# Designs tried in a protein design run: designed miniproteins, single chains. Part 70

Each design is a single chain, and the fold is of that chain. pLDDT is the mean over its residues in the fold that is shown.

## One batch from the design tools (miniprotein)

Design m2421
Fold by ESMFold2-Fast:
Structure m2421 (fold): chain A 92 residues (1-92)
Amino acid sequence: DPVEELAARFVSLGVEPEKARAFAEAIVAVGGTEEEVIEEALKRLAGLGPEEPLDEAKVGEALKNSTVEEVREVILELEIERSLELMKEALK
């Protein structure tokens, strides 16, 4: 169950179980279940650059201070960026 797997991952980062499940449900609902998308979303929420290592303390703090809507918006933004990259490759 992708919701249970994502919720467990967020709990491991210090998010409370109820909030972790809400984040997981929002991500699954918008189709952002790929690990690459999730890691990029966590970095963006924490204010980290794409080449920076994933700082678990910053990510945990960012997730604790984030709303479900903010997490959902970051995932949607990444899905749009992925779609644009696929379109660019298809046009070559």
Scores: mean pLDDT 78

Design m2422
Fold by ESMFold2-Fast:
Structure m2422 (fold): chain A 138 residues (1-138)
Amino acid sequence: SLIDKYIEKMEEYIRKTGEAIKAGNVEEALKNLQKLADTAYKIILMLYLEAKITGNVKEAAEQLKKVLNRIFDEFIALAKELGREDYLKKLEEVRKKANETFDKLIADPNATAEDLFYAAVNAFGEIVSILKEMVLDA
């Protein structure tokens, strides 16, 4: 699917960010982080629009939760590889909070597409902020 292709691109941008950090190339790391953020926004917008058109917020929230957890898995792996224990803890805390937020949306029959959009933007925004800190601290 188009979403699966965007997930693969996000995973690629995370790996390229890690390669740039190891090379001491802050500019290239930030460039790949921006591409990651842009790709995440496209997925969020696609699933938001699908939820808004179909009224099926639950299925869109379940899909966004899966995307988010795949991205957390890649960032947790990167933080481990780089020996960044403090960022590992931050990522695990944000992952737990994000999963709790999405589980509430999935369980709420009154959840709107807008609720999903803001939850997703906030969760991905926190991930991007943590990675930006990790890039700048490298």
Scores: mean pLDDT 87

Design m2423
Fold by ESMFold2-Fast:
Structure m2423 (fold): chain A 90 residues (1-90)
Amino acid sequence: SREEIEELAKKLVEVAKEFFKHSENVTLGIGTLLKAIGTALDASRESDEKTALKKLLKTAKDIKKAAEKEGLPEVAKKAEELIKEIEKKL
């Protein structure tokens, strides 16, 4: 449903905010947060639910990879939990 897409979009931005707070790479932190906001807005306006979920999934995977690279295991875990939640709805 649209409500479920909006909830997942909010969770995506929340995970990206945690990445921004804890990343020592400020440029990557800002870029990751802006990308998450853009993806959340795009997915919330997307009429095709599966397309919206795939967009959220791609950005969630990007955040997990960035968190792993930056040595942020708690953020990577939150991103993985979100990935699993999105995949269950796909």
Scores: mean pLDDT 89

Design m2424
Fold by ESMFold2-Fast:
Structure m2424 (fold): chain A 115 residues (1-115)
Amino acid sequence: SPLQQILQQKDLNVVKKLLAISLVNKDVGSTRLILAFLKEHFPQELPGLLYGAVKNNDTFLFLLELLSLDEDLQEELKALSPEEQAQRLAQLLGVSSPVNLETGDELAEEIELLN
């Protein structure tokens, strides 16, 4: 996969841009690959990146569908703040690192520029 070859360069700035593009385009396959890659290679960055993603309502709803969460868990998440949504999603992906708000704000700006 060309995407896997790019991700294997482990350039976090490139990975963040690819994540923003995949989220805006609602590309299920690319988003799953990028999230799995971030979990393995950048687990400390993943909660902050999820924070940036959930700040956009369309991206947040896309992530809920992508992760195939049940309706009760989706309602729970919708009642939380964006920081708490990001922390909970990170925990569901097996990551317990704290949310880096600066990392999230950088991704949120990239997502906004693509819309």
Scores: mean pLDDT 89

Design m2425
Fold by ESMFold2-Fast:
Structure m2425 (fold): chain A 87 residues (1-87)
Amino acid sequence: MEALRKLAEAAQGEARRQGLPVLPLEEIERLIREGVEKYGFKAAVLVYDPETGEPVGAVLARTEEEAKKMAEELEKAGFKTEVVKLP
């Protein structure tokens, strides 16, 4: 699923930035799927650096409304965001 791939890429970017071990995209996608199923997350906010367009993080939300609110606050802070619906 495209949304899970984007989340996995954002997670890899954050791990790389923090100097943590970088897991394969397929493994991160699996972990995100398991977490979404276990904790009932319904949406995510992908966060991009406005100057580079590089993914810098992602935030999971339990509702699409929560995700939209988080995106608005992040955009006010100077980030570029994309809200994606989870399965």
Scores: mean pLDDT 75

Design m2426
Fold by ESMFold2-Fast:
Structure m2426 (fold): chain A 100 residues (1-100)
Amino acid sequence: AAKEAQAEAVQRALDAFLRAQAALGAADPDMPAEEARARLIAELRRRLPEATPAEQEIYELLIKALESEPEEAEKIIEEIRRKLAELGLLPEEAKELLEK
């Protein structure tokens, strides 16, 4: 039951992230990658105060990955992948999120 609640919360957080990322990518294709990244980080930070502990953990890891150099970002993405697998949330949607 508790694990199911955490899984649902994390799935909601991932859906929100993917939609925000897609919206950013569709808006202004001339937007520099650096600016798009900064806007995405700001959106995730805005969601933190309203997020459950499980959602906060995923948002914090995503923010850290976005702020990190490529090598460190890969390590963080791997950690997110492990957490999703632990919660039983490694469906096609989650796989797509982690294949950057």
Scores: mean pLDDT 66

Design m2427
Fold by ESMFold2-Fast:
Structure m2427 (fold): chain A 83 residues (1-83)
Amino acid sequence: EYPEELRERAVRVLERTLEEAKRLVEQGDLEGAAEVLREGARQAREVPVASAGLEDAARLARQGKGEEALENVEFTIRAVRRG
């Protein structure tokens, strides 16, 4: 449904955002992780599935659910790659 170039760009944003958020979660910085996830959602706004997944992950991180937030980003990457 999305142009390949747009999907590829969204996947790169998701992958970079996951790596940065994972680093921050491992350091116990869940507020920093939420900020990174929100910025990623803004950058991926042209692919609604990607932006929505990152917004959900940011909310989970703010609730102290760092591992669930990272899992949400991983599921979102698979959804964008499939679509």
Scores: mean pLDDT 85

Design m2428
Fold by ESMFold2-Fast:
Structure m2428 (fold): chain A 85 residues (1-85)
Amino acid sequence: KESLLKQGEQYRKEAEERLKKDPSDAQTVTQLLLQSGNYYLQAGDYEKAGESYRQAAEILLEKRPEDRVEAQALLKLAEEYFKLA
């Protein structure tokens, strides 16, 4: 059985590889980062969860202005989790 922390790391690596190959694939990269953050959160790694949500929000703000409200919500979640770390 894979650990939750390893699953979070796997999704984060997939997001980084996808962004490197296609910087315009913001939707897929954001979804992978959200999954990474969710697994880190389940593992109790608030710092890594916050970082993943923060990075997802930054990509949305830069590349998908239509998702600005979602990006702002992710920034608030990241700040909350950083306070718990």
Scores: mean pLDDT 81

Design m2429
Fold by ESMFold2-Fast:
Structure m2429 (fold): chain A 62 residues (1-62)
Amino acid sequence: SIEEKMEELIKQLVEQMGDTPRTRIFAAYLLTTELKASVEEIKKHLELSPQEVVMLRSIEEK
């Protein structure tokens, strides 16, 4: 499922780069652009600021 792919990608990035805000932002970007995940789906797995949510919704809408 998309949720399983999202969780795996986040785990891999955290393992490689560390659990930092930059890693979470980068993961959110990849989930939006590569997996076409919605902001609602991403918010279930990552803590996002209101500004980050707005940015990701703009990318999702294209």
Scores: mean pLDDT 73

Design m2430
Fold by ESMFold2-Fast:
Structure m2430 (fold): chain A 80 residues (1-80)
Amino acid sequence: SLISMPEFLRRFAERVPDPEQRELLLRLAEHVPESVLVAESAVDDLTSLPPELALRLLAHELSKHVQSPEGRELLRRLRA
């Protein structure tokens, strides 16, 4: 099944142990269109990866969809 990218980010944020990274992911969910769909299994797939790799892959994918100035700043902070 498919879920929206904002819903994916909210579910993935629950799996991220770092509170600062979790907050950035939740805020980024507000800056991605609901029309962007992801496989529901992607939450578990990404969680199974090393955290640094998971965040790098996610940041790359989000860069295609995040257009707001606020969203771009959040994405920059996630990459740092």
Scores: mean pLDDT 86

Design m2431
Fold by ESMFold2-Fast:
Structure m2431 (fold): chain A 73 residues (1-73)
Amino acid sequence: SMEEERFRQLLREHFERHGPDELARELREDADLSTNPRTRELLLQAADAARRGDIERAEELAIEGYRLNREAS
């Protein structure tokens, strides 16, 4: 979907411009705002992946978290 492609692009751009720690911080902030426990768990895992520099894994986990959050609404 266009939304999924846009999220991947934004995460990668953020990682390239601001580095792993800043992306991880933003993903943890998104997790704190999430009311769905599974979305929160996935976003925290995405933050850990981003901190390790594993952007592909961070993208996968973050997109799944955001997808589940939308399906629960």
Scores: mean pLDDT 81

Design m2432
Fold by ESMFold2-Fast:
Structure m2432 (fold): chain A 98 residues (1-98)
Amino acid sequence: DLQALVDQVVELARQAEEEIKKALETGEKEYIEKAKELLAQMAALFAQLAAAGQTVLTREGLEVTPESAAAGAAYWAYLAENMEELIKKALEKRKEEE
């Protein structure tokens, strides 16, 4: 079951990356909201991995420890909460660099 949680996180990360790219390209709220939802789901799954108290290997052989899963949960939750502001700042910076 823990391997299934890791697989779900990887798929959600791929989807979140696509929505973040669209948000950065368009500035549209729809993509920001989708990215927020996906990142929040990732945070919840990492919290479950941390609570399980076991080290899990990804399919690529990377170790996910309870400590790294807890850090990941906090990080993804932060990104989800701050996604609108982060996208806004990135778009403002790109306008200055043009």
Scores: mean pLDDT 81

Design m2433
Fold by ESMFold2-Fast:
Structure m2433 (fold): chain A 77 residues (1-77)
Amino acid sequence: RSSLSPEAIHEGMALIIRGVLESIPGHKVLSVRSREVPEGLLTEIDYEEEVDGKVVHKRHLLLTDKEGVATYEVVEK
C-alpha cells in the first residue's frame, strides 16, 4: 500500500531505472517512452548493452498497475 498516486510511483521508478542505466559504462539509453495501457502505466526504456563483444538491443519494461503495484522486466529485441 502507498500514500502516493500510481502516476507518482511510476514516474519515480522510471527516473531511478533510467538514472541507473545511464550510470553503467557500456550502456547507451536510446529512448524512453511512457504510455497508458489497459493494465495501468507502461514505460519502455530501449538501450544497447555490450555482451561478449557484441552490441545487443534490450528493452526495460516498467508496468505500474492502477493500485500502484510495479512489475519490472528486461527483454532482448
Scores: mean pLDDT 75

Design m2434
Fold by ESMFold2-Fast:
Structure m2434 (fold): chain A 63 residues (1-63)
Amino acid sequence: MEELIRKHEEGLASLSPEQRRRQLEVAREVAEKLRKIGDGVQEGIEHRRKGDLEKAREAIRAG
């Protein structure tokens, strides 16, 4: 996630100050959404590791 933000910051250096601010805000929102998705996926994997395949399937179906 930090690599994605850093890459955006490098691109922002070529833009106007107003455009840079807008792009940075969008990048932060995307990073937050990806983090929440990753957390959900990690929980599903943990359920499978414990042998709770039915619980993992229910979590996927609910999400």
Scores: mean pLDDT 67

Design m2435
Fold by ESMFold2-Fast:
Structure m2435 (fold): chain A 110 residues (1-110)
Amino acid sequence: PENADKHLERARKLLEEGKYDEAAKHVAQAIKERNYRLDKETLDLLEELARANPEKARQAFDEISDSSPFFSRLLLSMAVHNYTGDVTAVAEGLAYALSQDKELYEPLKK
């Protein structure tokens, strides 16, 4: 089992190569490896992935929420309320995922 930092480093390199499917898998594995804790580096990678390929960003979020639905809500709340900078790409990726998960949409529709 590789540590979260190695998964994030691979995801970054895969994003640079345009390998979005593999990048999404490594981001999801890094988040699981960190017990679903998020940092600025992980959020930046999710934003870059969502901007480059919203569908693959949604796939990464779906894999995370399958293991922990509560974490999916925390991620969305964190992106909206606490993450500073350009969250548009992350929000677009999450909005696409929310079309599949109505329960996440309802609490944040205000």
Scores: mean pLDDT 63

Design m2436
Fold by ESMFold2-Fast:
Structure m2436 (fold): chain A 80 residues (1-80)
Amino acid sequence: SAAAREELRERRRRGVREHAADKNTVVRLAPGVVAAFTETGTIVGSTELVREILRELQRRGELSEEEAQALLEQIDALEA
């Protein structure tokens, strides 16, 4: 059911968030869905959307080039 899938997704999100707390890391929540944990906040969405947001944050200077690149490489590794 849709409710069961939503609950499973939320449980994975909680576990991932706790594990990645205060870490600059990316975790796969579902096929094509990731969570990117940064020092300034957490970004959750499709891999395409999260990549776009990370590039925009780097363009604005809110993420360093090295930080943005490391997060993007983690997304690419999870999709490989």
Scores: mean pLDDT 70

Design m2437
Fold by ESMFold2-Fast:
Structure m2437 (fold): chain A 97 residues (1-97)
Amino acid sequence: MEKEKELFERLEELLKSIPDEEKRRLAAEAVVGAAIAAAYEALRAGKSEEEAAEEGLRAAEETLERIEEGMPEEELERLIARGREALARAAAEQAAE
C-alpha cells in the first residue's frame, strides 16, 4: 500500500535525523512494536487481516508523530515491550494448536 511506503520513508528520515545509535534503534523498535501490538489486538478482537494491517499502520504513524515531538525513552521501551509480548502471545497460540 502507498501508506506503507510513506511511513517507511518517514521512518527512514526520522532515523537519519537521530545521531545517537541507541536512540535510533529504540525509535525503530518502538514504531515496529506499536504496529505489531495494534495488529495483534485487532486480530484478537475478531477483525480481518486487512483491518489488523490498517490498525498497525495507524499505530506506527501515531508513534512516529510522537517520536518527532520528543517521546521519552521510557515510553519507547514500553512500546517495544508491548510488541514483544504480542509476538510471544501469537507464537504461543499457534504452538497450542
Scores: mean pLDDT 79

Design m2438
Fold by ESMFold2-Fast:
Structure m2438 (fold): chain A 66 residues (1-66)
Amino acid sequence: SAKVEGAAAFLASFLGDARGLLPEAIALLRAGRVDELPEPLRPVVRYLLSQGLSRETIIAALERLL
């Protein structure tokens, strides 16, 4: 999906060395616990949600970065 690929590229630009946070972030998003996401992912995920991306699209994008 073009939306998933675009979200993955955008998220990758913020992760750098923080890729070890991906499993925790995916688990928290699946649980609907956005407010508990680690930095720097929390503000980026909140931004994507505010732009109309679904939680499912963001999860799929994060899974592509594993």
Scores: mean pLDDT 83

Design m2439
Fold by ESMFold2-Fast:
Structure m2439 (fold): chain A 107 residues (1-107)
Amino acid sequence: SSELEQLKSGLEQVKEWFKKFAEEVNSPLMKETEEYVIKKLDEIEEIAEKASDEQVRKIMLLVSEMFKKIEELYNKYLEGEISLEELVEGVKELVDEMMKKVEEVFK
């Protein structure tokens, strides 16, 4: 599926972004957050392998929306508006919200 290949490419780009970010921050807390995010993105890839093209498109939009919100949180962290702990909590919350919405695609 072309949709599945596009999703896999998008997931890989998000993983690469998190790896670079975690390396730049150089914090155990951020490394744990990276590992959590990568695990959830891997779960999405497995779910998508059995999904219809329409379901894959919906998942792609959910991943894109989550990533945009995570970039906004990261920018707030860089500007000193939020702490690293608040950034990590916000990232996990956004990932968990996305996972719940992905489950709704299959209901």
Scores: mean pLDDT 88

Design m2440
Fold by ESMFold2-Fast:
Structure m2440 (fold): chain A 56 residues (1-56)
Amino acid sequence: MKLSAKAMELLMEAALRISQGEDKEAVRAETLARAKETLSEEDVAKLEEALNGMRL
């Protein structure tokens, strides 16, 4: 999927935090909350889908 540069930055930051042992639900919730403040609704949906893909 194609993400904006801002969404990619948030995704990479979330991935790093999860890989360091932070709680996946907390990181996801925080990342999505930040995205909703900064990104369009469409970009937020794409970011959520990308985060779900990374969990597997």
Scores: mean pLDDT 75

Design m2441
Fold by ESMFold2-Fast:
Structure m2441 (fold): chain A 88 residues (1-88)
Amino acid sequence: SEFEEALAEVVEMLRAQAAASLAALERAGADQERIDFARRLAAAKTPEEIAKIIADYQKKVGASIAKSEEEYLQQLRQAAEELLKQKR
């Protein structure tokens, strides 16, 4: 459906953004856990995988992430959970 195609485009756009972020994190010498998170997110193909990856990362790093990054991850997780609800 047109709706499913539009959602696939959004997921692909988010994966492309995550891949670009991964390269920047590696150049900046970021922590391995942050690099692994960005790498896994860039490889994700479904909203379910995205939600799981975000939840796993939040358990590992807790409050050590920036507020703007945390808010972005929360929005992404909510979007993924909304898509899962539509599956019934």
Scores: mean pLDDT 65

Design m2442
Fold by ESMFold2-Fast:
Structure m2442 (fold): chain A 75 residues (1-75)
Amino acid sequence: IKPSPAALFAAHAIAGIGHLLDGNNVEAARDFIEAGEIAAKAGDLELAKKYYRKAIEVGEGEEKERAEENLAKVE
């Protein structure tokens, strides 16, 4: 009954893509940040960086700043 880190990552990564396709950049950025945080907690820092960069690209204001802060912590 405990979701694996891979399953949680996939759920947020897919949700982020869905929101991006719907033009909802704010929710897409939030989902990509969550996917990056899950990857970082699992020790996959390159995957975390990839998703933080996606969040920076699509995010605005607070979401972009949050993604930039998270990226800095894993560099």
Scores: mean pLDDT 83

Design m2443
Fold by ESMFold2-Fast:
Structure m2443 (fold): chain A 55 residues (1-55)
Amino acid sequence: SITIRELAEKMSKEELEELIEELEQIRDYYLSQGDEVAAESARRSIEYLKEKLEE
């Protein structure tokens, strides 16, 4: 099983930016469905990836 951390370590900056955009769309989708737990999981992944881009 590939974790978001392991996946991020293998990705380029451009691929990370695309993944963040996809996760933001997924977060917003879950929020629209009232799935706050899934939305929070996506938000945490987004924050991790954004921090990695700033390193």
Scores: mean pLDDT 81

Design m2444
Fold by ESMFold2-Fast:
Structure m2444 (fold): chain A 87 residues (1-87)
Amino acid sequence: MGEEVEVKDLVTGETRKGLLIPPGDMTADELLAAPPGTPFRIVLEDGRVLDAVLLKRGADTTVPEEAKYFPVLQVTLRGQTLLAAVA
């Protein structure tokens, strides 16, 4: 089951809609409380699947040092902001 999200590429500034797929039996609310490093997937509206890892929560768009070599996405889920790295 997917939850509707808005996905913004922090390098290009492009915004797309997608579905967030939490890992296993985890809910979207549980993912919002999950620790950094938690994997999840995003299915974009064009059918592309992104494998992503949670970096941090909140509107701060500062890219963590460990993610500087990966594409970084800002994901808006239920009005909350997540930062994620694409693997």
Scores: mean pLDDT 74

Design m2445
Fold by ESMFold2-Fast:
Structure m2445 (fold): chain A 98 residues (1-98)
Amino acid sequence: MKEVEELRRKALEYYKKATAILNEGLTPENIEKAIELLRKAAEELRKAAEKGDPFAEAMAIALEGAARILATNDPAERERINAEALAKAREPAEKALA
C-alpha cells in the first residue's frame, strides 16, 4: 500500500544517514548518532509492519538489534542480541520473500 511505501522510504532515509555516519568512523559521538537514527528507522518500519508488511517487521527487528549491539561493549551480549534478532526476523522475512 502507498502508506507502507512512504513509511519504508522514511525508514530508508534514517538508515542511510546512520550508515553514512558509521562509515565516517566508529567514534563514540558517531555511534550515539547512529543508534538514534537506527531506532527512528525501526520505529517507522514498526508502523509499516502494523499495516501488514512482513518485510518491514523483519527489518524493524534487525535494526532494533543493530542499535542494541552498537550500545553494548560486551561481546557475549552482542552475540546474544544478534542471535535473538535473527531468530525473531526469520518468519517475517520468509513471508516477505514468499
Scores: mean pLDDT 80

Design m2446
Fold by ESMFold2-Fast:
Order: structure tokens, then C-alpha cells, then sequence
Structure m2446 (fold): chain A 78 residues (1-78)
């Protein structure tokens, strides 16, 4: 269901942010990435609870964040 998809994406986003923290030579950037991921997840959760966005819209926003973090991770590994 959509709730399981949201939870899966949140987990994948946090795992990507943590990998960025682990491989980044810039600790401040790595910490900032983790805090950004947490903040975006919490904001989307709050918007869902308030009924301000649909679950489908939340999934689209989480998938976009996941792709942004994947791209950032690829750039750091170069």
C-alpha cells in the first residue's frame, strides 16, 4: 500500500544520507545532508497528517529527494 511505500522511501532516503555522511570528506556537508533528509521527511509527514498533501504527492516528493541524494552520492565518490 501507499503507507508501506512512504516508509520504504523514508528508509532509503535516510540510508543514502547516512552513506553520504560516511563517504564525505566534508563532515559539515555530511551532517547537513542527514539533517536535510530528516527535516524533509518530518515536514512531509506533518503535511500528510494535516491533509495538506496526498500520499501520492508525498511519494513523488520523496522519490525526487531520493534521486537528488543518489546524484549527490555519485558526485562525492568522484
Amino acid sequence: GLDEKIKELEKEILELAMEILEVSENITYGIGTVLRAIGEILDLRLQLEKGEISKEEAIEKLEKLKEELKKELEEIKK
Scores: mean pLDDT 87

Design m2447
Fold by ESMFold2-Fast:
Structure m2447 (fold): chain A 90 residues (1-90)
Amino acid sequence: EKEEELRRQLIKELIDIAKYLNLPDSVIKKLEELYEKGASLEEIRKFIDEIIKNTDPETGFLLRMHFLFLVADYEYQLEKIKKEEEEIKK
């Protein structure tokens, strides 16, 4: 439950970043599709990697940095939730 919510939040933030970086509507639409289906982190990574390969180096660098930051926050939040669940396993 919370893991899926965190993943959707990550995608939502990626959509905002994509809009900020003026990425094509096709990219934004695909991110919205990933958001709607609750895509796995692996699916999101693959899509972001493909965008980075097919965009200009400057935009690709910025997207990569933002994505890495979002993934780090996602993993931190996920670990925190799992530790809390382990402590209060009643």
Scores: mean pLDDT 79

Design m2448
Fold by ESMFold2-Fast:
Structure m2448 (fold): chain A 83 residues (1-83)
Amino acid sequence: MMEKLVEALAREFKRVALEKGLSEEASQELAERVKEIAEADLKRNKGSLSGSGYTKIARLMESHGISLDDAFRALERAHLEAA
């Protein structure tokens, strides 16, 4: 269960980063950081993303010029894909 959500999060955030004009390398690095944040948060929070986990991902996206709306849509898509 957790692995499927982590993989979906990495995939969806990489897609958004590419759509917003980040390079393949930068998008892959961003996806790996999202994966690390999600894995740590899901393990600590018994398989669900905490508010702290969402905040860390949102700040990471914002630092790369990705809007909170785009970040939220990526989170929603990842959860749907992992369901």
Scores: mean pLDDT 80

Design m2449
Fold by ESMFold2-Fast:
Structure m2449 (fold): chain A 69 residues (1-69)
Amino acid sequence: SEADKLIDQAVEAAKQGDWDTASKLFNQALRTAMSIKDVEERKKAIQRMLETAKSLSMTAYANLLEMIL
């Protein structure tokens, strides 16, 4: 999905130490996930983002994603 591609790009940016780009891509992924009309597909995208945010220690994003799940 488009959200999955953005998450993968955010991870690559974070891996390179480019946290500005990682944050931008993560925000874009969140907007994309929240636009998904299917509740189940949206929930899966947000859950993947939550797991990724936790693994990258992106605490602000993890807290946000937990609130909207």
Scores: mean pLDDT 82

Design m2450
Fold by ESMFold2-Fast:
Structure m2450 (fold): chain A 95 residues (1-95)
Amino acid sequence: LSEEERKELRELVERFVKALGSDDAAVVEAAYNALVDFVAELAGLSREEAKKKVHEIVGNVIQESKSESFSSEEEMLKAITERIIERLEKFIEES
């Protein structure tokens, strides 16, 4: 991944995690679709394949994070964001 691609991935993941806190389904869907499309392009996958992988990674990170104690909701969201970025970067680079 280039520095520009890493920056875009971070911005898309941060947007998605922020959208999850808004309780607006349309905003969540728009952020999710943008992230899926970007992962599909970088990994050379179909949209359906990218969607399945993003859903798997995001779901696993959220489930793992629910079992942990955080000092604040902000700290939890930051941890979720960083873990999603790390796993997506690894997946894209291995694709």
Scores: mean pLDDT 81

Design m2451
Fold by ESMFold2-Fast:
Structure m2451 (fold): chain A 61 residues (1-61)
Amino acid sequence: MEELRKALREHQTAAIDALNAGDLSAAATHYRKAAEIYRELGKEDLAKQFEAAADNLENPG
């Protein structure tokens, strides 16, 4: 459980760093990893939100 929480924080931080650098593909990858971790934690609604965010970053319009 602690490993998943740590990985979640690391991927969320990395996504923010990628967005600040303009690397939308890297940010989307980190959001997808966060979504996988949220599913393992039983947080399906959050997982869906992060997958949608990743999809929007890789398919903007």
Scores: mean pLDDT 81

Design m2452
Fold by ESMFold2-Fast:
Structure m2452 (fold): chain A 100 residues (1-100)
Amino acid sequence: DLSPEQRLQQLKDTIDEIAKQFIDGKISAEEFIEKVREALRAAGLSEETVEAIVKAMEDVIKRAEAEGKSREEIALRATSVASSMLYLEALERQRELAKA
């Protein structure tokens, strides 16, 4: 079985594959967000955590679009914020388990 670190890496890899579809022009920004939401749900994250990550990604995407950034730069910024939030969620889960 995969370790918690390997499971987090698999989720990041899935998000990166979705981001590549957006960069390649195969999906819209809205479809990018929806596919990430589905991937986060499939990974077993709470709805509160899923919506927090999705909202942060939407905010970053809208800001980058307003700044006239390329699809590659938009995807990089969105996946970076998602990756950071997933890492913090994993650390919080470890802390909660240590308290139990």
Scores: mean pLDDT 82

Design m2453
Fold by ESMFold2-Fast:
Structure m2453 (fold): chain A 103 residues (1-103)
Amino acid sequence: SLLEQAKKAAEELLKTLRDPSASGDDRAKKANDFIKALIKVLDELEKKYGKFSSKEVAEFVGLQLRLIGLVLELDLLHKRGAPQEEIERVIRETEEVIEELLK
């Protein structure tokens, strides 16, 4: 199912975020794969249940923008050699946003 594909993409993204050998490009690719899988799920839900409210669409777009921002922040933290504790904080925030997007 499309939802199973989105869950697999989320698992791959989380695995990549926790991998210290992963590059910023690796993280960006997995985040993009996850967002694309979510869009396919939303398209099927809209087709089956009808048009989402403006509030629901705004909340979903807000979560997507937050995910993109966190992935970019993580890349910048790695590039500047930030402390591991700060990197782990951003990874935790990213995991929370991914969990919210899957609901």
Scores: mean pLDDT 73

Design m2454
Fold by ESMFold2-Fast:
Structure m2454 (fold): chain A 64 residues (1-64)
Amino acid sequence: SEELIEEGLRAAAEGHYASAGMLIAGAYHQQGMSDEEAAEKAGELVAPFGEEAARRAREAALAG
């Protein structure tokens, strides 16, 4: 849902990259994306916060 994406981006802005990855990936899972596709999308949306932030978001999404 859009609400989960907005919550995830807010978490990323606060430095909570793992939570951001899980929330954003959860939104894309609800839309029918695979675990890998949702994790990649979470990384892409968190990328503006930095390469390390995007990596942590992807890893958390794949683990959750």
Scores: mean pLDDT 85

